# Designed miniproteins, single chains, continued (3): the designs that were tried, part 13

Each design is a single chain, and the fold is of that chain. pLDDT is the mean over its residues in the fold that is shown.

## One batch from the design tools (miniprotein)

Design m8449
Fold by ESMFold2-Fast:
Structure m8449 (fold): chain A 70 residues (1-70)
Amino acid sequence: SDMDTLLQSDLGLNNLLQQYPDQVQQALDFFSQGNIQQAADVLGDVIDNGTPQVSLDAGLLAVGMLLSNK
């Protein structure tokens, strides 16, 4: 529920999955395991190597994951 809400609020999740499917899936797997920092680190690689729109979308997802860990 909380994860679904976070993902639904991401503006570019579908675009991220299309452009970087393996890295986004790996980040989601780390997040589901409670490895929030590792999930954010994987998305950081997408941010560094993506287009400006991909970088924004990945950044928003990473921030959402970090905030959900409180």
Scores: mean pLDDT 72

Design m8450
Fold by ESMFold2-Fast:
Structure m8450 (fold): chain A 75 residues (1-75)
Amino acid sequence: LTPEQEAEVYLALGLIYLAIGKMDYEKGDYDSAIESYRKAIELFEKALSLGHKEAERYIQEARKFLDEVEEKKKA
């Protein structure tokens, strides 16, 4: 894979983990949702490091979702 193609793969995987995290959150599986959102952030950071600028937006989105779940877990 070229760096550009590798960045696209990391972005796609990050989006999958975002979707999994949202699904786990809706089910009340907060620990699973947190782990999935953390994984998504890691994958988006890899995509960003490879030049995929759009990943920055997704990192911010995933962080907001992570904060939501962590606050819900505290309650």
Scores: mean pLDDT 85

Design m8451
Fold by ESMFold2-Fast:
Structure m8451 (fold): chain A 55 residues (1-55)
Amino acid sequence: MEEYEKAREAARKLIAEKGINTSVEDIAKEAGVSIETARRAKRDVLAELQRKEEA
């Protein structure tokens, strides 16, 4: 759970800096988590941003 939350924070930060092209590897390194956890966090953060656009 905590690893996923770290990955989510890193994904939000890096997506804000670099946009959608932010690599999953960069997120994993920033958060200190696995590539799989970083991939899930990136997907979920992008989905959250999409919902805010529609709401």
Scores: mean pLDDT 76

Design m8452
Fold by ESMFold2-Fast:
Structure m8452 (fold): chain A 80 residues (1-80)
Amino acid sequence: SSDIERAEELIKKGEAAEKAGDYQAAGDHYAKAGSLYAEVGEYEKAIEAYEKAVEAYKKAGSEKLKEVEKQLEIVKEAAE
């Protein structure tokens, strides 16, 4: 799926942003990857991506942290 390929590229962009110390951008890339994985039913990959987004947003002190934590819980429930 092109959506899976797009999510994989976003994970790589998130990893590059983390190496650069841009934790806000890393969180944004990981959260978008999580959303794309969730849309195609790849719930385990979505959970991994959202967990990376949570860690990045915590390091950034981001206001988006609460929102991504809610998305993570929704995807965890969908995976059950």
Scores: mean pLDDT 89

Design m8453
Fold by ESMFold2-Fast:
Structure m8453 (fold): chain A 68 residues (1-68)
Amino acid sequence: NSAEQLKAIEKELNADPDFEATLVGDDTLVIVQKGDILKLIGEALRIIGDYPNLKVSISGNTLTLTAK
């Protein structure tokens, strides 16, 4: 079920040319954003609100979502 959530987020973010989302296995989604950390933080907060069962981490311009 968390895999379906990650696939939905991957599809949504890949529709935005400012994001590149890659699903790794069934439990991890790696999201890269070009240059604007505030846009990445805003997206991370939106995802946390919608999917509180996902673990979120940010490193530089990369957002990683992991199923708990």
Scores: mean pLDDT 79

Design m8454
Fold by ESMFold2-Fast:
Structure m8454 (fold): chain A 73 residues (1-73)
Amino acid sequence: SALEERLRELEARLREAIAARDLEGVWALLDEVGRLAAEAAAAGDKATARRAALLGAEGTLELLNMLLKEKAA
């Protein structure tokens, strides 16, 4: 589905931003993932909504780890 394709693209971009330690990019992509999760839920696509929500949670933990490392430096 179009939502599944968008989620795969966002997941790949988010992984790249995390690897690059791009805080701003990670934040922007997490916002896009959140919007996709809401769209999928509204469309009744529970599987895609759950996958997007999980990706968002994982990305948020990575972002928090990056922010904590900046504060410790």
Scores: mean pLDDT 85

Design m8455
Fold by ESMFold2-Fast:
Structure m8455 (fold): chain A 67 residues (1-67)
Amino acid sequence: LSKLQKDILRALKSVGRPMSAREMAELMEKSQSTVSKALNELVKKGLVEKERRGRTTYYSLTEKGLK
């Protein structure tokens, strides 16, 4: 995992709720495109899952991501 991917997993554990790519980008002080790319790479690895709520996509840890 990249440093950004590890930082995202830590943030999701600490916050304890689903987060949007925009919220994560603001927290990480990174661009939304950079964070969205890293989040979708984590989804492909099965460590994060995504759920669409209205116009916003939210990301949360899977059971595998909690290890």
Scores: mean pLDDT 84

Design m8456
Fold by ESMFold2-Fast:
Order: sequence, then structure tokens, then C-alpha cells
Structure m8456 (fold): chain A 65 residues (1-65)
Amino acid sequence: MDALQQRILDTLRAAGEALSQRELAERLGVSQGTVSAALNRLEAEGRVQRTADGRWALSPSLAAG
């Protein structure tokens, strides 16, 4: 897994809540475009999901192994 993908997952876990692309970009010190690319890959892998308000959250399936 890319270092950025792992940092996104760790940040979401530490926050305990859904975060926007802007919030993730600010916390990680990268551009929103960079975060968007990593989030799209994580969503394709089923590790994150988009919420109804356009934020990103850890996927419940991540808890299943």
C-alpha cells in the first residue's frame, strides 16, 4: 500500500469520523488532488466510502479482515 494511502487510513481512524478531501489534505500536508487520487484507489479496494455529505469514512468491511 502507498505511504499516502496508509496515512489517510490512519488519519480517518484517529479522527473517528468522516473527513472531507480538504481536511485530509490539510492534515497530511498535500494537495486535494493528491488526496483525491489516493482516496479513489482506497474506494476501489473497499477500504473507504463516500458519505452522503461528500466526506470520506473508513469502510465497515475493513473491520472484517
Scores: mean pLDDT 78

Design m8457
Fold by ESMFold2-Fast:
Structure m8457 (fold): chain A 56 residues (1-56)
Amino acid sequence: MIEEKIPNLSEEQKKKVDEAIKLYREARKTNDPELLKKAREVLNEIFDEIKKEYEK
């Protein structure tokens, strides 16, 4: 499998990315700030994990 310029994600992290993408798409479609906030929170959690991994 080709690297996606992000570290190898766990199965759980991949599910969270999919969830964030779905929330972001719904937020754009419905213009719902709460959905956008949730999407950002999920993405920030994943990016924090990635950042910690790169610090090693």
Scores: mean pLDDT 71

Design m8458
Fold by ESMFold2-Fast:
Structure m8458 (fold): chain A 89 residues (1-89)
Amino acid sequence: KKEEIEKAIEKAKKEILKAIEEALKAGEITEEEAKKAKEAVEKAVEIALERFEEVKKELEEKTGEVPPIEELAKMLLSGESYKILQEEE
């Protein structure tokens, strides 16, 4: 189970980092913004790993349903990355 969570978060990280790089190539963000976003994602990985089971439990208790592990990993990693970016302002 822990290995599945680690793989899901690693896959989510790779997809988010690719999206950041594509946005940079398209001129939608600056190199400085891309650098900050990548740093936030790296920091968010550890937080996402620690909070995965807590967030899964919370969703199951509130809704009776849990998203697929890969979707939950993306949601959690994106959310934690966004919080880190907000704190830097």
Scores: mean pLDDT 78

Design m8459
Fold by ESMFold2-Fast:
Structure m8459 (fold): chain A 68 residues (1-68)
Amino acid sequence: MDDVRRAVDLLLEAGYISEEEGERLYKKAVADGLSAAQLFEEVARRYEKEGRLEAAEFARQLAADSRE
C-alpha cells in the first residue's frame, strides 16, 4: 500500500542497505514527500558518491521501473 515502503524493501532484499538504513531512508522520504522513483534516484546519487557504482546502477533501474 505504501510505494515508498516497497521501494525500501526492494533495496533491503538486494542487500545494498541495512534494516536501520532502510528505516532512516523511509522516514526521510515520507518527510520530504518523495515518490518511490525519486527515492531510488536519491539513493543512486548517494551510492555513486560513495563509489558503489553497481548499487547506484541497480537503484537507477528501480527508479525507471517505478515511473509507471
Scores: mean pLDDT 77

Design m8462
Fold by ESMFold2-Fast:
Structure m8462 (fold): chain A 80 residues (1-80)
Amino acid sequence: PSREQILEAIGLVLEAIGLLLEAERLLEEGGPLEEAKELLEKVKELLEKVKELGDEELVANLEKILKEIEEIVKKLEEKK
């Protein structure tokens, strides 16, 4: 990959980390669930973009972030 593509991939991962932190904040505040689901969809889109760049380590890191947000969404769904 070019230097530009590598920097773009790193930027996408940093954006995903920001989405994870926001999802954790939503969990602490007790919702809304709709916002957490929207963050999950955004991370899925970022993961697809990173996969196109071909960096397996960055893909693995983003998959871990996706899983963490999925667990946050499940916890919010269980909160009544």
Scores: mean pLDDT 79

Design m8463
Fold by ESMFold2-Fast:
Order: sequence, then structure tokens, then C-alpha cells
Structure m8463 (fold): chain A 66 residues (1-66)
Amino acid sequence: LSPVQKLVARHELSKIEEKLEEAKKLLEEGRYDEAIELLRSIGHNPKNKEEAEKILETLLKVKEQV
């Protein structure tokens, strides 16, 4: 990857982490529709709250590995 591609990837990762924290708060507050839309904004398409929760758990688990 070029230096520019690495910079873009890092910037996108930071945005994704921010969106994941926001989605987690929305799920905790019972705002499932807003959490689903937020996950869609970062490239995921959960069809319901159960899928949104599973995606969030997976992404947060992966984030701790990175």
C-alpha cells in the first residue's frame, strides 16, 4: 500500500472506531434504528437489532486485537 493509502485507512479506522462507540451507546439506550443506520454509514447492513449487536460485538473484539 502507498503512504497515501495507509493514511486514508488510518483515518477511516479512526472514524469507524468513533461510530462503533456511538452505535454501542445507541443500542444501550434502545435506539436500535439509529444504531442500524450508523452501522450502515460505515459499510455494514444489519437487517435487525440482533444483527447490529452481533456486528458491533465482532468489530469491538477485532478492535482490541489491532
Scores: mean pLDDT 72

Design m8464
Fold by ESMFold2-Fast:
Structure m8464 (fold): chain A 73 residues (1-73)
Amino acid sequence: MDEIREEAIAQLKAAGVKEIVVTTADGKTKTYNIDEMSEEELKELLDRIAEAAHRGQAGEAPEFGVKLILEDP
């Protein structure tokens, strides 16, 4: 599981993703700068995203949304 998270982090960095914006069900937003986060923090964030995605696929409304911010070309 950690290997999958590390691969996901590497893919995000390779794609030029700078920030991940998470919108919670109460409308609050948190912005995570990938370059400023520890690997542990990124793994925890990805774990929460995966849980929300799983709930969405099960026919349940997602509890939060995720937006990826790319570096301008």
Scores: mean pLDDT 64

Design m8465
Fold by ESMFold2-Fast:
Structure m8465 (fold): chain A 81 residues (1-81)
Amino acid sequence: MEEDKRLLQQVIRLLEEAKTADPLTREILIGVAQIALAVLLRYTPEEQEELRRLLREALEALGAGDLDRAIELVRRALELV
């Protein structure tokens, strides 16, 4: 789970950077974060239901452009890995 922890930490950094970035850079950073979270969700076991829920909600928040909510959800996911 060290790789999962590092990936979630990187996602948090990307999303914090996206908050102050120009529109094009913001879209790129959000896109990279979405790919990373989707890959992590795919490899997360079904029995880790709370982690899977937080990752799904974070992806939904990113799709809605809610960076603050996405960051909070990813920080909560980080506590579970």
Scores: mean pLDDT 87

Design m8466
Fold by ESMFold2-Fast:
Structure m8466 (fold): chain A 78 residues (1-78)
Amino acid sequence: MSSSILGMGNQGVDLMNSSTPDQSTQMARNFGRNGSGLTRSDPSTGDAIIQAMDRGARQGSPATSQVFRQGRSSVRQI
């Protein structure tokens, strides 16, 4: 809960850009599922999460892209 989540936005973008399947998939799932809740709690975190989801959706595998699309939709609804 401590400062890990604030760092995750930037770290997630870097990891997704590195084309590391295992790390990218885990990050995508965490952002897709938990991202909307975090964005609700802290709007400043929302920008980082949405940016990370957008990059993941473009570079991820079909399954990863679906997770990011779900997360982005949920974040926008929040």
Scores: mean pLDDT 51

Design m8467
Fold by ESMFold2-Fast:
Structure m8467 (fold): chain A 91 residues (1-91)
Amino acid sequence: MEEVEKLIKEAEEAANKIPDPDVRSVVQKLVNAAKKLKNPEDRIELARAAIYVAENATSLDEAIQLLKELADKSKNKTVRGILKGIAENAA
């Protein structure tokens, strides 16, 4: 099984466990972005970001802050743009 497909499935399962609908929506947007991209490295980074937000965010404000932190630390311009875009649209 491809590592990318396994991580995307793990991210989807993590999203389904989120009780806060706003946090769940943010994580689902990350999963959907990972599914639409063609580059495996970009897809892996977004799937890992989705899992990280799912595990660490308890509110929408916290999810937005974590997305901004992940974007600032990312060396991948495509992933950084997506993370910032989701954070801005969720605010």
Scores: mean pLDDT 84

Design m8468
Fold by ESMFold2-Fast:
Structure m8468 (fold): chain A 65 residues (1-65)
Amino acid sequence: SLEEKVRAIAEKLLEEGIYSPETVRKLARELGIPEEHLDEVVRAFREALRNYDPETFVEKLVEAL
């Protein structure tokens, strides 16, 4: 499902400690998230990275979809 893909990507990025706004935007576009919400996706990822909480990231992305 879309949620499973988002969770897998979020978990991988958080564990690797990789942060790039462009990479996050690219992944969000591939998942079909509208461009209007890409900035919010980047913010959600940044917040999740600080908290190391994939569930928070997934919830925020689902709200944007």
Scores: mean pLDDT 67

Design m8469
Fold by ESMFold2-Fast:
Order: sequence, then C-alpha cells, then structure tokens
Structure m8469 (fold): chain A 60 residues (1-60)
Amino acid sequence: SMEELVKEAEELIEEIRKLGEDVTADIAERELKRLVEQGDVEGLRKLVEGLKKYLAEIKG
C-alpha cells in the first residue's frame, strides 16, 4: 500500500513537472520524501489526493 502510494505520487509529480510547474513538483517531491521517512501512510494518501486535484485543475 505505501509503495503503491509512493509510485502514484511520483507519477503525478512527473506529470506536474511536464506541464512546466517545476516549483510545485519540487515542493511535492520534498514532501513525498519526508512522508516516506516518517512512514506517514495517511499523509501520503492526502498528498496523492492533493496532487490529483491540482493536476485536474491545471489541465482543465
């Protein structure tokens, strides 16, 4: 589950980066690393949901 959330977050961050949002992608990548180090599965889930929402808005 945690590995799946990490993979999903990484894929979403790469999509954001491809759209030219490098600052947001960098911030998200640092948060991802922090959450993984803490073993914060709930935080990872929230990060994934937030990234999905952000990506949907900027693609709209």
Scores: mean pLDDT 86

Design m8470
Fold by ESMFold2-Fast:
Structure m8470 (fold): chain A 74 residues (1-74)
Amino acid sequence: MSPRAVALDVAGKLLAAAGDYERAAANYEAALALDPEDEEALRNLLEALTKLAEKGDEKAAERKKEVEERLKEL
């Protein structure tokens, strides 16, 4: 993993722990832009998107499906 991607994953985890799933998802997406095969970032993004989709975020629900398909390819 790139050092930048690792830092973004850590930031995302801290935000998710605080309940800020929108910012957590944004940090995981940024990490995936640097390292598209980051399985940990994909799994963490899936969890954050699941929380957002549960709140009625239709865009998060659609993105969640894309992340699930990516994880099946790993």
Scores: mean pLDDT 82

Design m8471
Fold by ESMFold2-Fast:
Structure m8471 (fold): chain A 80 residues (1-80)
Amino acid sequence: SEAVLLALKVKNGTLTDEDIERVAELFREAGLEDIAPEVPKLARSKNKKVRELVAKAILYLHDGDIEKAREYFEEAKKLL
């Protein structure tokens, strides 16, 4: 699964610029247009906990749980 691979790359800090744009697009496609522009900053965070929370948000989007995806993303933002 693309989303699972992207979540793993976020967690491990191995995202390319193309990967980051694709993650932002997944949030946009799910109706989270307010979150999508913030994806690059959080996905590239040097804080491992921030990246782990973003990775979980991506996995919840993949599962169709948009509410939990938003919650995990907002928790990541609190750590910045």
Scores: mean pLDDT 86

Design m8472
Fold by ESMFold2-Fast:
Structure m8472 (fold): chain A 62 residues (1-62)
Amino acid sequence: SSTDQRVQQLQDQRNRTQDDMQRVVDTMRKNGVSQSVIDDTRQGYDTVVQGLQDQIDALRSS
């Protein structure tokens, strides 16, 4: 169904967002960025990941 395809797209986007977060954080650590800025960056990514998960859950419950 189109819903199953949308769920798969959102799952793929969530996985890519998590991979992007790890690469960004690793680069920030290598460049000597402060832990507080790294934590803020992670929180931003966590918010995006949660939003994608909420969309997946909404589609699965409809």
Scores: mean pLDDT 89

Design m8473
Fold by ESMFold2-Fast:
Structure m8473 (fold): chain A 78 residues (1-78)
Amino acid sequence: EAEKYYNLGLEYFHQGKWEEAKEWYEKSLALDPRFAEAWSNLGASYYALGKTDKAKEYAQKALAIDPNNTMAQAILEL
């Protein structure tokens, strides 16, 4: 179920629908708060919305779970 919501978030993210993507990643994380990819993509969605501080905060959450998360590493370098 968490992966299903994450995949829905990815569909909206690829369409540039950042608010919708964010909502699905948040639903995924409500089911699995250790889903590092959902945290990093939530961060990427906040970055796309111009909310850089929140983007970096969520990237840090992803790295705390999975230090090898490449998207989270990239967000922190922005």
Scores: mean pLDDT 87

Design m8474
Fold by ESMFold2-Fast:
Structure m8474 (fold): chain A 66 residues (1-66)
Amino acid sequence: MEELVERIQKKWEELLKAVEEGNFEKAAEIAKELIEEGLSTEEDIVEAVEKKFGKEAAEKLKKLLE
């Protein structure tokens, strides 16, 4: 499904960009969309943020997802 693959990729790019911008509220909203649509898990998203931006960024995002 081409549309689904593009949607997932764009949401992930927007999520990572929001974290890079320090906009954790926006990142959390995008993360919730990915989780609610069954396109990703909280664990996968938090791990990706931790690997790219570090543990502090991952913890901030995780707190907003609770």
Scores: mean pLDDT 80

Design m8475
Fold by ESMFold2-Fast:
Structure m8475 (fold): chain A 98 residues (1-98)
Amino acid sequence: SALEEARRLVEEAADILAEAAQTASVEEEAELSMLIMSLSVLAKYLETSDNLEEAKEGLELLIRRLDEAAERYPGVREALEAARELLERAAEILEEAL
């Protein structure tokens, strides 16, 4: 389903950030940990809910947070941008299912 595919992309985004956190500075790791937690909450929502519109809003909020983090933390920007692309694909999948 669209929600299952979006959940997989959100989980992949979290994995990218978790890998980047292993070599990040303490400040970068703290930011990535907060983003990973938010992605995990969204992934659980996508697993347990059928509300495509609310799921898309959650994705759009996290995309904005990734953009803000990429501006502040150049050392992990590549990972944040890669995660952002996965979330945009997830949002497109949900939009097509609406």
Scores: mean pLDDT 87

Design m8476
Fold by ESMFold2-Fast:
Structure m8476 (fold): chain A 55 residues (1-55)
Amino acid sequence: MDQQIRQLEQQIDQLLQQLRQALQNGDYQTADQLHDQIGDLSTQLSQLRRQQLQQ
């Protein structure tokens, strides 16, 4: 679980950097896509963290 949690955190960090770049460039379509993807990964991260605490 720890490796999966770290990988998700790294992916979220990379997407957040891309989101900031897209927003600075006025690329709102890319920003919307990145925002949705970050949301999905954040939900997965929260689920994994809860499972880790239960097990």
Scores: mean pLDDT 82

Design m8477
Fold by ESMFold2-Fast:
Structure m8477 (fold): chain A 98 residues (1-98)
Amino acid sequence: MPINEAEVQAAMALMAAGILDVIIKNNDLSEEDKEALKEVKEHLRLAAEHLEAGDKEGALEHLEKAEEAAKKIKDEKLKEETVSLIELLKKNVESLEL
């Protein structure tokens, strides 16, 4: 089946947001880390909406804001994993021709 690459990246961003939601609900995280992860999740959702609209620049802006929010995470391993995930999404979106 023909797959739109922007739709694939939107789905990846939504999957990442879903994973973060599971982490927030199932782990005894600090309130500050929960707030940072919620901010990351919100920006991943907005990036997906921009990708579905064909707005690559808007998507990259929200991925950048997600990365900044991720850097506020106090748990070092969670921060490294979250930042790495966002950097991968940014690299994939930057390679799209929209």
Scores: mean pLDDT 83

Design m8478
Fold by ESMFold2-Fast:
Parts: structure tokens; sequence; C-alpha cells
Structure m8478 (fold): chain A 66 residues (1-66)
């Protein structure tokens, strides 16, 4: 039910990268991190809608904190 340690690490790393990119205004890094987070979610067994929703939630939180 929980992601594997590898999937959890990739998810955590992609989330950190996305937050950092949004906060720094680096659009290219943000696009890359969005794609990595989405892929990590899909590989962990989540569907595309959940992956897309998670990306949006992380981006919104990062922008609201900036």
Amino acid sequence: TLPSPEAAHRFAQATRDLVAAIRSGDEEAAEKARNELRQAMLEAGYDKETADSTVRVVERAAREAA
C-alpha cells in the first residue's frame, strides 16, 4: 500500500525540486520537476488524475508560500 523506498525517495526529491523551482521562478526547472513528480506518482501506482492533482497542490502551496 505504501510506496517502495525508491518510489518514496523519487517522490520526495521531485517534490523538493518543484517547490525550489517555483520559489526561485525557474520555469524550466519547474517544468522538469512537474514531469518527474508526475512520473514518480505513476510508477508508485497512482492514476494520472491523482498525479496531476498532486502536482497542482504542490505548485499552489509553493506559490502561496512565496
Scores: mean pLDDT 79

Design m8479
Fold by ESMFold2-Fast:
Structure m8479 (fold): chain A 73 residues (1-73)
Amino acid sequence: MEEEARRLVEDAREAAELYKKHKETNPALGTGAALRGIGSALHLALLFGADHPAVKEAIEALEKAGIKVELKN
């Protein structure tokens, strides 16, 4: 579980960096990176619960890159 959480957080961080790099030069790639990062954060929430520190860490990495994560329901 810890290894899986770490890899999903790292995936979200990589997605955030790809989004920052490509959002203005390759919009399709930037959008894909944002969706990938959001997917990793949601996968973390599904596996460990939305209150888990890894979920918060992944969301913070995405939001620092300008990706808004909406967890409405």
Scores: mean pLDDT 79

Design m8480
Fold by ESMFold2-Fast:
Structure m8480 (fold): chain A 64 residues (1-64)
Amino acid sequence: MSQAAADWLHRISAVSPDADGIAAEAERQGVTEAAENFRKARDHGGDKSTEYALKAIRALAAAA
């Protein structure tokens, strides 16, 4: 996992220690795109995990 992906996931996990909880919270807030991308980031490894994590964070930022 790249340092960038680890940093973003760490920041998000600071809100909830559970990655599934973070995805569920994003979905509850109506940001389904973010929830799906957080789950994909967990399910994929390496560079794909980084790509999905960044997409999830961008979706949350756009919804704010």
Scores: mean pLDDT 64

Design m8481
Fold by ESMFold2-Fast:
Structure m8481 (fold): chain A 57 residues (1-57)
Amino acid sequence: SAEAKEHYEKGKEYFAQGKYDEAMAHYNQALKLDPSYKEAWANLVEAAAAKEASLRP
């Protein structure tokens, strides 16, 4: 859907800014609207991994 795609695009923008929590929230919303959105799932996993890496000393 167009709404799922808009959330996915916003997620990518937040990810590019290093705002991983906001990126994950938008990817989750895209997946809630379209559970088959493979790209949103893949990017959600990457955002979660990037957030974890950013928290390591």
Scores: mean pLDDT 84

Design m8482
Fold by ESMFold2-Fast:
Structure m8482 (fold): chain A 60 residues (1-60)
Amino acid sequence: AATYTISFADPALAERVAAEIESQDPDVSASVDGSTLTITHTGPPEKLIGLVLKALGESL
């Protein structure tokens, strides 16, 4: 499993990105603590990067 931590300036953006990631892949675990997003995925790192980038685009 791969675990990534991303810090945002806006806690609301972190929550939106987490929701978008979970909506795109229910097998991905996303949790938010303040403005920090922690994502755990069991697939290859390239797939997780794509999910995060797409979620960011849809949240902005």
Scores: mean pLDDT 75

Design m8483
Fold by ESMFold2-Fast:
Structure m8483 (fold): chain A 86 residues (1-86)
Amino acid sequence: YTEEEVQQIRRQQTIEALKKYGMEKAGLSPEDSENAAWGVMHLTGYDLDAGLILFENAILSTTLPELIEEGRRVKEEEKRKEAQKQ
């Protein structure tokens, strides 16, 4: 594996961990939790510790719907970037 491939795997694992957290902690659907995880990770530069703090604060401060929407947009943008590489 290249260093970039290892970083991509680690980012994906972090997204999956945050997705599980949102489903268990906030009762989010898998789709909404995944979108929130993408939003959190994008805003924190893929730092899991900072991401967990931001996610918990969003749940407590009612900003969670905004985080879900932001994450949905980030996820769509990443898919477009992947399409352009091909």
Scores: mean pLDDT 76

Design m8484
Fold by ESMFold2-Fast:
Structure m8484 (fold): chain A 58 residues (1-58)
Amino acid sequence: MKEEVKKFLEEKTGLKVNDDAIDQVINSVEDLEKRLKEVEETELSKEIKELIKLVKEL
């Protein structure tokens, strides 16, 4: 693949290019998904706390 296409595909769909790699990707993706979910929930929590502090400072 060309360097441009390779980088784009690798970051976008490269993780689902090979059947053999699928098994490895599944574990990585599932772990990444859990990380993203944890971060997402944490971001919402901190955002709410920031809002409360902002109102208190008012």
Scores: mean pLDDT 55

Design m8485
Fold by ESMFold2-Fast:
Structure m8485 (fold): chain A 54 residues (1-54)
Amino acid sequence: MTARERARRLAAQLLARGYSPEQARAAAETVLRHLGLSPEEARRLAAEAVASLG
Protein backbone atom coordinates (compact mmCIF):
# COMPACT_ATOMS: atom_id res chain seq x y z
CA MET A 1 0.00 0.00 0.00
CA THR A 2 1.43 3.39 -0.95
CA ALA A 3 1.52 6.35 1.46
CA ARG A 4 -0.97 8.12 -0.84
CA GLU A 5 -3.41 5.18 -0.66
CA ARG A 6 -3.11 5.01 3.14
CA ALA A 7 -3.74 8.76 3.47
CA ARG A 8 -6.77 8.54 1.18
CA ARG A 9 -8.27 5.59 3.11
CA LEU A 10 -7.81 7.32 6.47
CA ALA A 11 -9.25 10.60 5.19
CA ALA A 12 -12.25 8.77 3.68
CA GLN A 13 -12.92 6.95 6.97
CA LEU A 14 -12.76 10.16 9.03
CA LEU A 15 -15.00 12.08 6.61
CA ALA A 16 -17.52 9.20 6.72
CA ARG A 17 -17.51 9.49 10.54
CA GLY A 18 -18.43 13.19 10.34
CA TYR A 19 -15.02 14.77 10.86
CA SER A 20 -14.27 17.98 8.98
CA PRO A 21 -11.92 18.02 5.95
CA GLU A 22 -9.42 19.95 8.10
CA GLN A 23 -9.51 17.29 10.84
CA ALA A 24 -9.17 14.48 8.29
CA ARG A 25 -6.18 16.24 6.69
CA ALA A 26 -4.47 16.79 10.06
CA ALA A 27 -4.92 13.12 11.04
CA ALA A 28 -3.59 11.87 7.69
CA GLU A 29 -0.59 14.22 7.95
CA THR A 30 0.22 12.89 11.45
CA VAL A 31 0.07 9.25 10.28
CA LEU A 32 2.28 9.97 7.24
CA ARG A 33 4.89 11.71 9.43
CA HIS A 34 4.86 8.68 11.75
CA LEU A 35 5.58 6.50 8.67
CA GLY A 36 8.78 8.49 8.04
CA LEU A 37 7.72 11.05 5.45
CA SER A 38 9.10 14.58 5.70
CA PRO A 39 6.76 17.22 7.16
CA GLU A 40 6.43 18.83 3.70
CA GLU A 41 5.69 15.52 1.91
CA ALA A 42 3.20 14.42 4.60
CA ARG A 43 1.34 17.75 4.44
CA ARG A 44 1.17 17.64 0.62
CA LEU A 45 -0.09 14.03 0.43
CA ALA A 46 -2.64 14.59 3.24
CA ALA A 47 -4.01 17.67 1.46
CA GLU A 48 -4.19 15.77 -1.87
CA ALA A 49 -6.02 12.86 -0.20
CA VAL A 50 -8.73 15.12 1.25
CA ALA A 51 -9.04 17.11 -2.01
CA SER A 52 -9.51 13.87 -4.01
CA LEU A 53 -12.48 12.91 -1.75
CA GLY A 54 -14.43 16.19 -1.75
Scores: mean pLDDT 82

Design m8486
Fold by ESMFold2-Fast:
Structure m8486 (fold): chain A 79 residues (1-79)
Amino acid sequence: MEFAEEAEKEGEELAKNSDDPEVQRLFRRLGLARAIAYRLLVSTAESLGIPREKIEKLIKEGKFDELNRLLDEAVRAWA
């Protein structure tokens, strides 16, 4: 599953459920921001030596604590 595309889609779905144009715009922007964050996270982690597929698997499985630990280790090794 492409998390960036899913984040954008979720933002649009939440926007469509609101009658307030400002709330609709907010949810679309939040979806885009999340998509950019996912793309940057995967790209940066891969650049730090963490396999892309491992990052994506941890996000799919909701293992955010393990993901954070791996990112901390990679950043320390890079620094």
Scores: mean pLDDT 74

